# Designed miniproteins, single chains, continued (4): the designs that were tried, part 79

Each design is a single chain, and the fold is of that chain. pLDDT is the mean over its residues in the fold that is shown.

## One batch from the design tools (miniprotein)

Design m14905
Fold by ESMFold2-Fast:
Structure m14905 (fold): chain A 93 residues (1-93)
Amino acid sequence: MQQKIGQEAVEKILKIYEEIKKEKFSEEEVKKAKEELEEQKKKLEELVAKLKEAREAGAPQEEIEKLYKELAEVYIKAAEAAMKIEKYEEQKK
């Protein structure tokens, strides 16, 4: 199941990349993307800690899978924010 979650996350990130490639971003949108990236980084650290604790405690497989899905969602949002920032830097040239 973890492998399938990873594949779905990669496919979503690639789709987001294609959409972002077609867009132009304002300074305000990039400021929001930077805030989003910092927020997702914090959530990532919290989820990694929760996953470690759950695994060490012998939590049920369905709880572990739920945490992996949440982790994938955070990675997708972080990737989207990072891509928007990168696109804006390209636009400034």
Scores: mean pLDDT 80

Design m14906
Fold by ESMFold2-Fast:
Structure m14906 (fold): chain A 59 residues (1-59)
Amino acid sequence: MTYARLRGLAALVAAAESGVRPGELLPVLEEVDDENIRVRLPDGSEAIVPKSEVELIEE
């Protein structure tokens, strides 16, 4: 299963209103385009974040 860890300030700021913490692993739901992925946030909502602002981890 693929997870995303937020690395960049922009991705962290975008997710902060949903309670995401630095270093938290978010499930990757799909690749939206070449630059962005969709992740599930702790509040159950979904967010699109830039691939450049995340570390992808496969488990």
Scores: mean pLDDT 73

Design m14907
Fold by ESMFold2-Fast:
Structure m14907 (fold): chain A 100 residues (1-100)
Amino acid sequence: SSKTLSFKVTGDATKKIVSWWRQRPGEERQWVASIDPSNPNLKKYNEEVKGRFTISFDAAKSTAYLNMSNLKPEDAATYFREAKLKGSDEVTESSSEVLT
């Protein structure tokens, strides 16, 4: 099975890094993937999802997408999405969604 998560970024997305994190019950928060909307070569993935998940950004919609393919039971988690200003720890936007 597959699922796509979306995250609309407000303001100037080129000044931000967009990241997905996930947390399974009883476990620590795990980083999943990141993208730089101003430089598509700055995409990074956690090794556990590499080759199965794809992060992308649509500049016209100012929306980031996490496309998740070949879903496994271990992918069931609460997924957190955030946008941080470059050079700062400041999260300008965040939201979460449960994947069962």
Scores: mean pLDDT 84

Design m14908
Fold by ESMFold2-Fast:
Structure m14908 (fold): chain A 100 residues (1-100)
Amino acid sequence: AALAGGAAALAGGLAAVRGGDKAALAAGIAGAIGGVGGIFGGLLAILTGDPALALAGGVAALNGGLAALAGGAAGGSAAGVAGGAAGVVAGAAGAAAGAA
């Protein structure tokens, strides 16, 4: 879940960045950073079996998804909104799984 949420947030963030608006650029960069964090956290959780890394990756993907949603909405990017929404859902699921 964290890996998938991170990938979705990264894709949404990148889509927002491509809009060229400064507000969308800042939110898109934040979404991409959160997405990368989700990917790394999810991958490390898989490799180590550590639920704390799964939780951290899920939270990073959730924050990245929210940033991509905001950037997509500000820049009018349907792809940014969709990717951000997917990142939020998958990130939340990853965080919940890590907490269990």
Scores: mean pLDDT 67

Design m14909
Fold by ESMFold2-Fast:
Structure m14909 (fold): chain A 117 residues (1-117)
Amino acid sequence: VTVTESGGGTVPAGGSVTLSGTVSGTDFSESSVGWFRQRPGEKPQALGSMDVKLDGVTVALSGAGRFSISSDLANSTTYLNLSNLRPEDTAVYYKVVTLGTDPKNSVYGGGTQLTVV
């Protein structure tokens, strides 16, 4: 199983960005998906999760109203949509895929860097 993120880079404060994460090597339809970020010197912070099979979405407290998750199941891809960006949103963003129901079967991507200026 491989997870690849893209869509980071440098964006202005008040702007928006969509980060994508694509999964390969597994049946994505049986997975759950989470998005996390890690700011310099801080612990990883959960942003939101979705059960792909059940089409359920939970938005994390950190981004209430500014962040959303969407999916393209045909392409095994999920998107993290970020709006009204702030300098505090500068972080490495990771997609996590959990295969089946066991959280020990979680795969993290390599991350994508977002810088807000």
Scores: mean pLDDT 73

Design m14911
Fold by ESMFold2-Fast:
Structure m14911 (fold): chain A 97 residues (1-97)
Amino acid sequence: MSKEEAIKKLREIAEEVRRLGEQATDPTVRALLDGAAESIEKAAEAFEKGDYQRGATYAVAASILLVGAALESPDEETRQRLLELAKEVIKAANEAM
């Protein structure tokens, strides 16, 4: 994947995470997903600017928040999707460097 495609993928993941947050009924899960989406957006912006250290830091923070949201989610399908999104964030971040 090109750096440009990886940055675009991070923005697509952020949009999906925000939609999942809007559907969340648990306020803790919603807060974690909102925080994750914001961190992914900040990672994408940092990588676009060539700030790889900041980009990587935000990507790791987003992954931790997504795993936290998965652990708090009662729905198995949502839990598995959030864990997969956490992996996709790290993969896209590595390809954006």
Scores: mean pLDDT 87

Design m14912
Fold by ESMFold2-Fast:
Structure m14912 (fold): chain A 56 residues (1-56)
Amino acid sequence: GLAEIAKKAGVSVSVVSGAKTLLDEGFSEEEVRAFLVASGVSEEQAEIVVRGIKEL
C-alpha cells in the first residue's frame, strides 16, 4: 500500500498519495519524479515512490 512505499522511500504518505494522484491524472513518470525533486525529495526517493506506485 501507499504507507509501505512511503516507509521504503523515506517520505511521508502524503507525498506518495500526491504522486499517485498525478500519475492517475496522466502525468508521465518523468514529470512526477521532476515535481517531487523540485519539492525537496531526492532523485532516489522519487524513483522509489514512482516505481512503488506502478507496482500496486
Scores: mean pLDDT 85

Design m14913
Fold by ESMFold2-Fast:
Structure m14913 (fold): chain A 75 residues (1-75)
Amino acid sequence: GPVDEAEVLLALGLIYFSIGKLDYEKGRKDDAIESYKKAIELFERAIEVSTDPDIRAEAERYLEEAKKFLEEVEK
């Protein structure tokens, strides 16, 4: 069947979230902030276009996590 847009957005958000975590571990604070912001935008879009409650719930959980990581890095 056709690719689910929400699944693709969730997967891209997870990639940027992982990049952000790696950049933070390596001391690349500005790069981590940029990647977390991109992850947040992608998770918000996944929630908006999602018709699958499981994908929506997963995107909502990762959105909360990414926001917490962004807040911690911006301190």
Scores: mean pLDDT 87

Design m14914
Fold by ESMFold2-Fast:
Structure m14914 (fold): chain A 68 residues (1-68)
Amino acid sequence: SAADEDAALARELLRRKEEAPMSEEVKKVAQEIGETLRRIGDALDEALRLIKQGKISREEAGEIIRSV
């Protein structure tokens, strides 16, 4: 079944990732990217809330997102 094949593929990909662990430098960069994405997510949530309340335009919301 497709689900069994997807599960087998996922296990194989995880095994390969375990065999080739990321270097410390790559882990640090991944963490910094994660922190940036979190800030973008927070700004997006705020912008969407303000749009739903009719307090700002989509253009103004775009400015909030760009500010992060």
Scores: mean pLDDT 70

Design m14915
Fold by ESMFold2-Fast:
Structure m14915 (fold): chain A 84 residues (1-84)
Amino acid sequence: SEKKKKHEYLLKGVGHEILGVAALNEGDIKAAIEHYKKASEYYEKAGDLAGSYRALGKAYKLEGDEEKAKELFEKSEKLKKEEE
């Protein structure tokens, strides 16, 4: 069902966020960026746009784009408040 697919995508998003943190702790910035971008894609498929922007913001921050990261984090927080 669509509900089951959304839950599966949400779990995959969370899984990639965990792998991103693990890669960052090992100093593998490129792997962390890839995992955060994957997390963003899965959160978007799950309908979690706030989670998608947050994960994408983490990727941009690691790429050195602090301004884009800040914009994405602000969009995430705004969407999270609107989804309540």
Scores: mean pLDDT 87

Design m14916
Fold by ESMFold2-Fast:
Structure m14916 (fold): chain A 55 residues (1-55)
Amino acid sequence: PTEPAERLIAHLRALAEQSEDRDAVRAVADELERQAEVISASLERNDRLFAELRA
């Protein structure tokens, strides 16, 4: 998706490859990506529920 969070995570990964703390930044990006996937799945379920309630 074109969500801002995914763009920021991608940008962090690019910066990690250029950073002195590459491993640390990469680990943070990996954690954020996992959390974003969980949040995205939860939001998708909620959006479907609210769409049904508004129908």
Scores: mean pLDDT 71

Design m14917
Fold by ESMFold2-Fast:
Structure m14917 (fold): chain A 82 residues (1-82)
Amino acid sequence: MPAPDEAVRADEAAKKAERATALILEAEQLVLDHDLPEEVREEVERLIREAEEALRAGKPEEALELAEEALRLAREAAEEVL
Protein backbone atom coordinates (compact mmCIF):
# COMPACT_ATOMS: atom_id res chain seq x y z
CA MET A 1 0.00 0.00 0.00
CA PRO A 2 1.30 3.50 -0.75
CA ALA A 3 2.12 5.31 2.50
CA PRO A 4 -0.06 8.41 3.15
CA ASP A 5 3.04 9.98 4.79
CA GLU A 6 4.53 10.73 1.34
CA ALA A 7 1.52 12.85 0.32
CA VAL A 8 1.53 14.69 3.66
CA ARG A 9 5.27 15.40 3.39
CA ALA A 10 4.86 16.68 -0.18
CA ASP A 11 2.08 19.06 0.93
CA GLU A 12 4.19 20.31 3.86
CA ALA A 13 7.18 20.80 1.53
CA ALA A 14 5.04 22.81 -0.91
CA LYS A 15 3.71 25.00 1.92
CA LYS A 16 7.25 25.58 3.23
CA ALA A 17 8.45 26.53 -0.27
CA GLU A 18 5.53 28.99 -0.68
CA ARG A 19 6.21 30.44 2.79
CA ALA A 20 9.95 30.75 2.07
CA THR A 21 9.22 32.58 -1.21
CA ALA A 22 6.86 35.01 0.58
CA LEU A 23 9.46 35.71 3.30
CA ILE A 24 12.20 36.24 0.68
CA LEU A 25 10.02 38.83 -1.09
CA GLU A 26 9.22 40.59 2.22
CA ALA A 27 12.93 40.72 3.17
CA GLU A 28 13.83 42.09 -0.29
CA GLN A 29 11.12 44.75 0.07
CA LEU A 30 12.50 45.82 3.47
CA VAL A 31 16.00 46.17 1.95
CA LEU A 32 14.57 48.28 -0.91
CA ASP A 33 12.34 50.48 1.31
CA HIS A 34 14.89 51.16 4.06
CA ASP A 35 18.47 52.39 4.01
CA LEU A 36 19.80 49.46 6.05
CA PRO A 37 23.44 49.46 7.24
CA GLU A 38 25.71 47.97 4.55
CA GLU A 39 26.78 45.03 6.76
CA VAL A 40 23.14 44.12 7.52
CA ARG A 41 22.05 44.56 3.87
CA GLU A 42 24.89 42.29 2.69
CA GLU A 43 23.98 39.62 5.27
CA VAL A 44 20.25 39.77 4.36
CA GLU A 45 21.10 39.55 0.63
CA ARG A 46 23.40 36.57 1.34
CA LEU A 47 20.62 34.76 3.27
CA ILE A 48 18.10 35.51 0.48
CA ARG A 49 20.52 34.10 -2.14
CA GLU A 50 21.11 30.96 -0.05
CA ALA A 51 17.34 30.54 0.48
CA GLU A 52 16.71 30.84 -3.30
CA GLU A 53 19.48 28.29 -3.93
CA ALA A 54 17.90 25.92 -1.38
CA LEU A 55 14.52 26.26 -3.14
CA ARG A 56 16.15 25.45 -6.50
CA ALA A 57 17.86 22.43 -4.89
CA GLY A 58 14.48 21.13 -3.63
CA LYS A 59 15.24 21.89 0.04
CA PRO A 60 12.17 23.91 1.15
CA GLU A 61 12.83 23.36 4.88
CA GLU A 62 16.35 24.82 4.59
CA ALA A 63 15.02 27.63 2.37
CA LEU A 64 12.33 28.47 4.96
CA GLU A 65 14.90 28.65 7.79
CA LEU A 66 17.19 30.90 5.72
CA ALA A 67 14.27 33.10 4.60
CA GLU A 68 12.99 33.44 8.20
CA GLU A 69 16.49 34.51 9.35
CA ALA A 70 16.77 37.02 6.46
CA LEU A 71 13.37 38.55 7.29
CA ARG A 72 14.11 38.65 11.04
CA LEU A 73 17.42 40.46 10.45
CA ALA A 74 15.87 42.88 7.92
CA ARG A 75 12.94 43.66 10.24
CA GLU A 76 15.21 44.30 13.25
CA ALA A 77 17.43 46.65 11.19
CA ALA A 78 14.44 48.44 9.59
CA GLU A 79 12.82 48.97 13.02
CA GLU A 80 16.08 50.53 14.32
CA VAL A 81 16.27 52.92 11.30
CA LEU A 82 12.58 53.91 11.61
Scores: mean pLDDT 78

Design m14918
Fold by ESMFold2-Fast:
Parts: structure tokens; sequence; C-alpha cells
Structure m14918 (fold): chain A 71 residues (1-71)
């Protein structure tokens, strides 16, 4: 699960940075690559994995902060 969270965080940060830079193609590619990792974490959180739920929330908040700083 740690590997899924690390991959999701890295890809979401890449997508947020690309979007902030106006590179919509790179932002989309990173977002699409993040989808299977987000799905795995969401399924784990739905099954009661609190670490997966907290990790997913933290990754989204971090990416949102990067995007907000770019806007």
Amino acid sequence: MEEQLAALTALLLEAARAYGAGDLEAARAAGEAAMPHARALHEAAAAGDKAAEEGLRAALAEAGAVLRAAL
C-alpha cells in the first residue's frame, strides 16, 4: 500500500505542477497515470484501511496546495 500512496502522491504533484505551468497535456497524462493508484487506495479505504484513507486525503491536499499556489 505504501508504494501505491507514493506513486499517487508523485503523479498528483506532477499533474498539479504541469497544470499550473499551463501544460495541460502533461497534466492529463499524469492524472491518467494516477488513476489506478487512486483506485487501489480508495478500495483499501472503503475496506477499512485508515492509513489508506488518511494517505489519500493527504495526497489530494498536497496536490491542491501546489495547484492553488500556481493559480
Scores: mean pLDDT 82

Design m14919
Fold by ESMFold2-Fast:
Structure m14919 (fold): chain A 89 residues (1-89)
Amino acid sequence: SMEKEREANRLLVAANIALIGASISKDEVERQRLIDTAIELGEEAVRLYAEVDPEKAREMAETILKNARDAGLPDEDVERLRKRLDEAL
């Protein structure tokens, strides 16, 4: 549905904002909170989009994962994100 697609895209934008926040944060606790938020929002975005268009949801998952790596997330958090995105598909 168009409503699910719009919501998925809103969550994707929010996830990317959290990733940018994590990349610039100097506080370890705030950085981890933003990483956890980005993972949660990214998973929800992919899950919602998978109900509408599984192929585009997969592309969205790949984009989120690339953005997380580009933002400099630790390998452990990138792997955690990858697993949650795979489970959402």
Scores: mean pLDDT 88

Design m14920
Fold by ESMFold2-Fast:
Structure m14920 (fold): chain A 88 residues (1-88)
Amino acid sequence: LTPDQLEAEVLSGSAGGLIGLLNSLLNQGVTKNKDKVQRIIDNLRRTAEGLLEAGKRLEREGDRETAERAFKAAEEGLKAADEAQSQL
């Protein structure tokens, strides 16, 4: 893997992990832990921003396939963050 491909892969894994954690907490009725949910949302938004930047670099380098995966992971992360925010 190139450094940019590795960054995109690590950030994609992080986004997936944060989405899983967020869904687990919401499913447990953790509206009582709004501050913790908000911190996860904020972290997920930062991770999505990093994925968009990594995707743009990969696209510029001609790695269209990895760029598309990074953009998709960012979109999924932002969607999850927005859905969670609506429950707060």
Scores: mean pLDDT 85

Design m14921
Fold by ESMFold2-Fast:
Structure m14921 (fold): chain A 86 residues (1-86)
Amino acid sequence: MEEYLSATFTGATTPGWTREQLRAFAEEAAGARIEEFRVNGPPARLSAATQAGFAAFLAEAGARFASLKVHLHVRDGRAGVAARGE
């Protein structure tokens, strides 16, 4: 069964993280294989609150699905994320 999860996090973002660093963070937080990771927007460092929310979201998605497709949109101090199983 394919399910969709989405979340939006509000917090300060600053330049500092590459897309590769964001992916590594996401893979560690999910504890599951990420088959597709897409980032829209410039590289950004997420605020501590946004990092915590993002990690919790990915942990839930990783608990539901053996492998994930994750789309992250970073804009104006916000991060929108969607995840689905394969």
Scores: mean pLDDT 67

Design m14922
Fold by ESMFold2-Fast:
Structure m14922 (fold): chain A 55 residues (1-55)
Amino acid sequence: SEEYRRIAEEDRERARELREEAERLRESDPRRAAQLYTAASILEVAADFNLELAE
């Protein structure tokens, strides 16, 4: 479905933004960076699930 593909694309884009933010914070605030990285990973997994559902 188009809807699930759109959601997957949005989740992937958000995950990229969170990963970039996490990388910038790794040295100054590693705890927050770890949380953002974890959130990005969760969104990437969710995007993969949404692509599966799109079939």
Scores: mean pLDDT 83

Design m14923
Fold by ESMFold2-Fast:
Structure m14923 (fold): chain A 86 residues (1-86)
Amino acid sequence: SEEERRLQLELDILEAFVTMLEYLVKQAKEKGASKEDLENILKAAENIRKRVEQLRPRMTPEQQARADEILERIDKIIEEVKKLLE
């Protein structure tokens, strides 16, 4: 369906953003980051989490599995950023 195709595209975009955030967290851990940069990463991760949760009920089971993997990766990002903000 058109909706399934649009959800596939949204998942691809969300996965790309998660990969970017993972890279930024790695750089922050290795080289340091400002509190502002860490807070921006946290907000971005929380926004992705909210978007995935909103879309998940409309997804196929295969898309839901991808969404669940994204949520696990986002939860790890949020945990790591919160530790860096302590």
Scores: mean pLDDT 91

Design m14924
Fold by ESMFold2-Fast:
Structure m14924 (fold): chain A 58 residues (1-58)
Amino acid sequence: SLLEDAERSLAQGKAMLAQGDSAAAATGFHEAAVLAEQAGDRELAKEARELYEQALKA
């Protein structure tokens, strides 16, 4: 489902960030935000967008 795909993309982004790959993390967070928004989960979309912006500044 879109929600499950969003959660997987968010988890992948967090894993990439933990490995020091901010660029890969940003890609994962961006994908998670888009999928969460399509799924109607505003809280997950907000979390993913905030993490995306943080990853871009890292």
Scores: mean pLDDT 86

Design m14925
Fold by ESMFold2-Fast:
Structure m14925 (fold): chain A 104 residues (1-104)
Amino acid sequence: SKLEGLLKMVIALLRAVIATLRARHPDDPFVAAAVERLEELIKELEEAAKNKDYKKALEVVKEAVRLLRELAAHLRGRDDELAGVLESAAISLEGIAENMEELI
């Protein structure tokens, strides 16, 4: 399924973001809370994919976009390179969300 492929891309991107955040900001409590929420969102995406609930999956992707932007804003001025990476990830997820909306 094209939707299943898009969800796999979202999950892979979020896992890469989590790994980078943990590596670069292990002692930041805001980052730690956001990472826990991103892991919850990945579980929700996996369950939505299993149940073929693509409308729920889309809402979870939109929540991930918002969280990535909040993380980018939090890190701006302290880790500008990672803030830029998080903004780019959010833009990529928005593009995937738009593609998902066309298929639902």
Scores: mean pLDDT 91

Design m14926
Fold by ESMFold2-Fast:
Structure m14926 (fold): chain A 75 residues (1-75)
Amino acid sequence: LSPDLEAEILIALGRMYISLGDLLKSKGKNEEAIEMYKKAIELYKEALATTTDEALREEAKKNIEYAKKKIEELK
């Protein structure tokens, strides 16, 4: 598995956790939503450690900022 392909998979998994967090937030499960956003951030950080591809790195960075914003809104 190439580093770039591994990063793509990590980013895709991170997006799944973001979607789950958004769903849990819509159900009023704020603490569970925060945990999902935190898991997404860890996956995106792993993607950044894995790839040097600038487009993938930018996608991961933007998604980290999105997840951080969502966590702050739910605190």
Scores: mean pLDDT 88

Design m14927
Fold by ESMFold2-Fast:
Structure m14927 (fold): chain A 74 residues (1-74)
Amino acid sequence: SAFERLMKLISDLSTSIDNNDSDSVRDLLFRISDILGNDDTSDMSETLSQQLLAQGKTDVANAAQQASAQLKQQ
């Protein structure tokens, strides 16, 4: 189901954040957008970026901000 695919992608996103894997964070956010749509995923990615910056996770926060900006442009 779409829900099970979304939950798997969110789980993988959490793991990629913990591993400081910026490339995977960006890829997973684009894959989440295929399910949720570009606008909703852009807004979520912006919020995620702000939360990650507050945690000092600058590299993955920048990846989330880049994904948000690219999704909003489409």
Scores: mean pLDDT 89

Design m14928
Fold by ESMFold2-Fast:
Structure m14928 (fold): chain A 65 residues (1-65)
Amino acid sequence: TMVDEAIRAARETGEAPPPTKEFLEALVEKLEKEKAPDVVLQSFRESMRQAGYEELAKRLDEMLK
């Protein structure tokens, strides 16, 4: 899923130059533009919250109708 790919890429490149947060922020914006399904948004929200990115989790929560 897009959520799994996004989280995996961010975690894998977290040891590389770009910060993990920047990748996750870009991916959240991508999900907003593409109108991802609610189940994908919920999964991503939970993952963001667990990782401590509360601002990103709130954005995903707002996308959930």
Scores: mean pLDDT 65

Design m14929
Fold by ESMFold2-Fast:
Structure m14929 (fold): chain A 89 residues (1-89)
Amino acid sequence: SAELLKEAKELLKKAEKALEEGKYEEAIELALKALELAVKAAPNNFEIHEEYGIGLLAYAVYRVVGDLKRAAEALLEYAEKALELAEKA
């Protein structure tokens, strides 16, 4: 769905800006939403689900240790990968 991909791209750009500004909680929320929309755009793509799972695991680990910057960076990285895969699907 082109609509979901467009929304995911806009959320990803906002997450990148939030991360650059040190707004780690905002970057986390935006990157997570972008990742969820990328998965919804290509629900039968195994690679996207793999990126989603790995991204959530990395986020959870960094969140537990209180490293919000690393949590945001992890979610953003895997959201970018999932979105790229969804665009090619």
Scores: mean pLDDT 82

Design m14930
Fold by ESMFold2-Fast:
Structure m14930 (fold): chain A 61 residues (1-61)
Amino acid sequence: SPLEQKKSELVLEIQREMQRRVDEVRARNGRLSEAERQAIAKEAGEELEKRLAELDKQAAS
């Protein structure tokens, strides 16, 4: 369905943005700490959950 396709595309988008953030921190600081890695992953997970909920609201309306 169009909704399932949008959800799949969103997952890939968030994954790419998470990787971009990781690469940026490594390029700037020369390393990525466990705390920084967990913070990036948590933020990406929260953003994904929020955007998935918005897609479901849009589909329900």
Scores: mean pLDDT 83

Design m14931
Fold by ESMFold2-Fast:
Structure m14931 (fold): chain A 63 residues (1-63)
Amino acid sequence: SLREEIERLRKEIEELEKEIKELEEKYKKDPSIEIINRLIAAKLRKIGLEFQRELLEKKLAEE
């Protein structure tokens, strides 16, 4: 169901926020191109998931 998909996305976003925080702490200790690339990738993935969640929430509101 749409509600179950939205809840799954919320959990994935929360897990990504934890991963981003860990990567930011790693970057402070070791500012490498590899770590910054991982941070960029994780942040972009989070933006995509948040956009997908917003679209599904709008679709649910139209029902």
Scores: mean pLDDT 85

Design m14932
Fold by ESMFold2-Fast:
Structure m14932 (fold): chain A 69 residues (1-69)
Amino acid sequence: MLEEGRAALAAGDYETAARLFIQSAEEYLKKGDKEKAAQSYIEAARFYAHAGNLAEAARWGKKAQELLD
């Protein structure tokens, strides 16, 4: 299960993984957990960077920093 997910990421499904982390971050924000939300946005930014989408990587990295300010 987890290894199959990592194999899909290795096949270039990085943007899908990034979107799932954004959804997790939004759920944490609804619960008031800014720290976990920021961590999820950082993971989304990392996956966008691996996908070569540097604009989205920068956007979500900045969002994570703003939550921890």
Scores: mean pLDDT 77

Design m14933
Fold by ESMFold2-Fast:
Structure m14933 (fold): chain A 55 residues (1-55)
Amino acid sequence: EREAKRQRLADAVLRLHRADPEGAELFIRSGLESPDPEQQEMARYAREAVEAAEA
């Protein structure tokens, strides 16, 4: 379940980053600042996916 959600999140974030990199960064920062540990975990995963795509 979590792995499937991470794959979908990565795909969605990479598409968002391509179309609106500022919006993608804002989404990631919002998740990292969330008090919800699941949101923080998803945001960290999303950030790593975006950084890998930029490399």
Scores: mean pLDDT 76

Design m14934
Fold by ESMFold2-Fast:
Structure m14934 (fold): chain A 79 residues (1-79)
Amino acid sequence: MIKDPLMSPEEAAKRYVEGAKQAIEDAEKLLKEGGKPSDIARKLTAAYILAVAAFLVSGDEEVLREIKERVDKIWEKAK
């Protein structure tokens, strides 16, 4: 595995969480602007993948649960 010499596991987890939250915000913006369900689905998928990565690095299930709940709510409004 390629190790980033400038990034700790905590920093990596934080970046994954930030990325997941940004993807959720992008999905919410697309939903508000009448974006395509497929575009919203892509953002929600990215958010979920990043949340899983954060969980695997940190072991914090709360972040994964929070992102999953937001993904489910946005997707219900998009369909």
Scores: mean pLDDT 79

Design m14935
Fold by ESMFold2-Fast:
Order: sequence, then C-alpha cells, then structure tokens
Structure m14935 (fold): chain A 82 residues (1-82)
Amino acid sequence: SAMEADREAVRRAVLKAAKKAEGKTDPQEIEKIFKETLLSDPAVEKVENVKAEKISADEYRITATVTTKSGETFEVDVVVPA
C-alpha cells in the first residue's frame, strides 16, 4: 500500500539522519540534520516539530512530525548516540 511504502521511506530517511547526527552534541545541529535529511527524501512533503532532547550524557532523543506527498502523517521518535 502507499502508506506502507511511505512508512518505509520515512524509516529509511530517519535512519540516514540518525547516522549523520551520530556524535553531534549540539541539539540545534541535530535538529537541522534531521530536518534537511528528511526533507531530502522525494516521498516527504513537510517536516514539523523537530526537537532534539538530551536524555543522557551519551544520548539524544529526536522527535518530529513528517507528512508525505500522499498526505500521510508519521510521528518520528528515535534515540541517537552523542
């Protein structure tokens, strides 16, 4: 289905963003990496509410709302090592 294809596209973009953000210690830089990487996927229409929160000395939790070009909305919630 289109929703399953979009979910996999968003998941792939999230994993790519997480890898790029690995080792970063600035929440604003992490948020920028996630927003730019997610928006670079051709399936993605918009990215909103991107937040990077430090949850430990070695981890950031990143949340975001992603809307695909098909109109589906996905909540992102991922942990990235600092």
Scores: mean pLDDT 84

Design m14936
Fold by ESMFold2-Fast:
Structure m14936 (fold): chain A 91 residues (1-91)
Amino acid sequence: MTKEEFEKELNRGVAMLALAVAKRIVERSDLPEEVKKEIIETLDRAMDAVAAGNYEEAIELTKKAAELSKKAGMDDLARILENVRKLLEEV
């Protein structure tokens, strides 16, 4: 395994964990159910894209989830998701 291959696998694993944690934060929030559903479905699609190796799609979906989170007033979650997007750009 090259150093680059190791770093990509590490970044992928960290991104997947962070997306799963983000989903849990949304699920535990007091947001309206329609807003929760939209963010969670976007996060699920982002995780599926990461698992499939579709990183360009994963980046766009993570960006959408961050924008939806910011619109919902979840500024800390939006910041976390922007950091996940940057991490996925390094894969």
Scores: mean pLDDT 85

Design m14937
Fold by ESMFold2-Fast:
Structure m14937 (fold): chain A 70 residues (1-70)
Amino acid sequence: SEEKKKEIEKLEMLLNFYQIALDAARYVLELLEKNPKASPELIAQERRSVADLEATINELKKELEKLKKE
């Protein structure tokens, strides 16, 4: 249905947004891990941000797969 197609497109746009955010967060984490002056607390915080974004992306992918199977 057209409604299903619109929901798929919306989820794909959200996935693209979160993927860009994840790529940026991973880049920041890489820079922090390579910096010997970076605080361990800041590195730990960025690792949590990366993990949270990965979890969100995984949830959105599962919802997209479920919607495509209907």
Scores: mean pLDDT 88

Design m14938
Fold by ESMFold2-Fast:
Structure m14938 (fold): chain A 104 residues (1-104)
Amino acid sequence: MSDLPLIKAAEKAFKDGDYDTAIRIYEFLVKYYEYLVKQGRTDVLPELARAYLNLGKAYFKKGDYEKAIESYEKAIQYFTEAGLADSPEAKEARKLLEEAKKKL
């Protein structure tokens, strides 16, 4: 299954302020990538981590800070598993995690 049209649709929904649509698409992408990782496709760990990062951003914009925290923690976990713990996106996820925690 191709992920690119779904990624573009989620990014557009987020940009348009349609966070509910962005959340639905990123939740689907998370399930898709988790399924692939379970099948041994560890090459998609960066995509899984990025989907969780963007899911967290969408929850944060909705004011659902607890779900944003959970999503950012998963993003950090999967970036670390991918060997990308020190990547710019992983650093962003850690910064956004601390911002979300301050909202509780």
Scores: mean pLDDT 90

Design m14939
Fold by ESMFold2-Fast:
Structure m14939 (fold): chain A 135 residues (1-135)
Amino acid sequence: SHELFALGLLYGGQRKYEEAIEYFDKAIKEDPNNARAWFNKGNAYLKLGKYEEAIEYYEKAIKLDPNNARAWANLAEAYLKLGKLDEAKEYVLKALELDPNSELALEVARKLAEALKKEGRYEEAEELEKLVEEA
């Protein structure tokens, strides 16, 4: 199980995301409670631009490990990519609650603040900008 997961990480690091997914699927088949395998499968789908599938796998990862700040941040990124700013805000705030100094969550918060400003949602953008400044 650990060997299959490690091969998934190796292929993911090489940006071979389809091959990474095959090994994460094998790891999940051996241990469906492997939160890290679900999380990294979500990451591979996010990199492939398959945002709806990425969301499904991050939700599995978060259900198994709700303290994974990176899973919450990447879930927010996927919703942001789909233009779902309300969900993106909810999940980036959860990521920052768990890890206020997360470079990943802070970067998603910056991108979300810019998207909110484009929609005239200035008060919500300012709330996120303050959290980024406090980090």
Scores: mean pLDDT 91

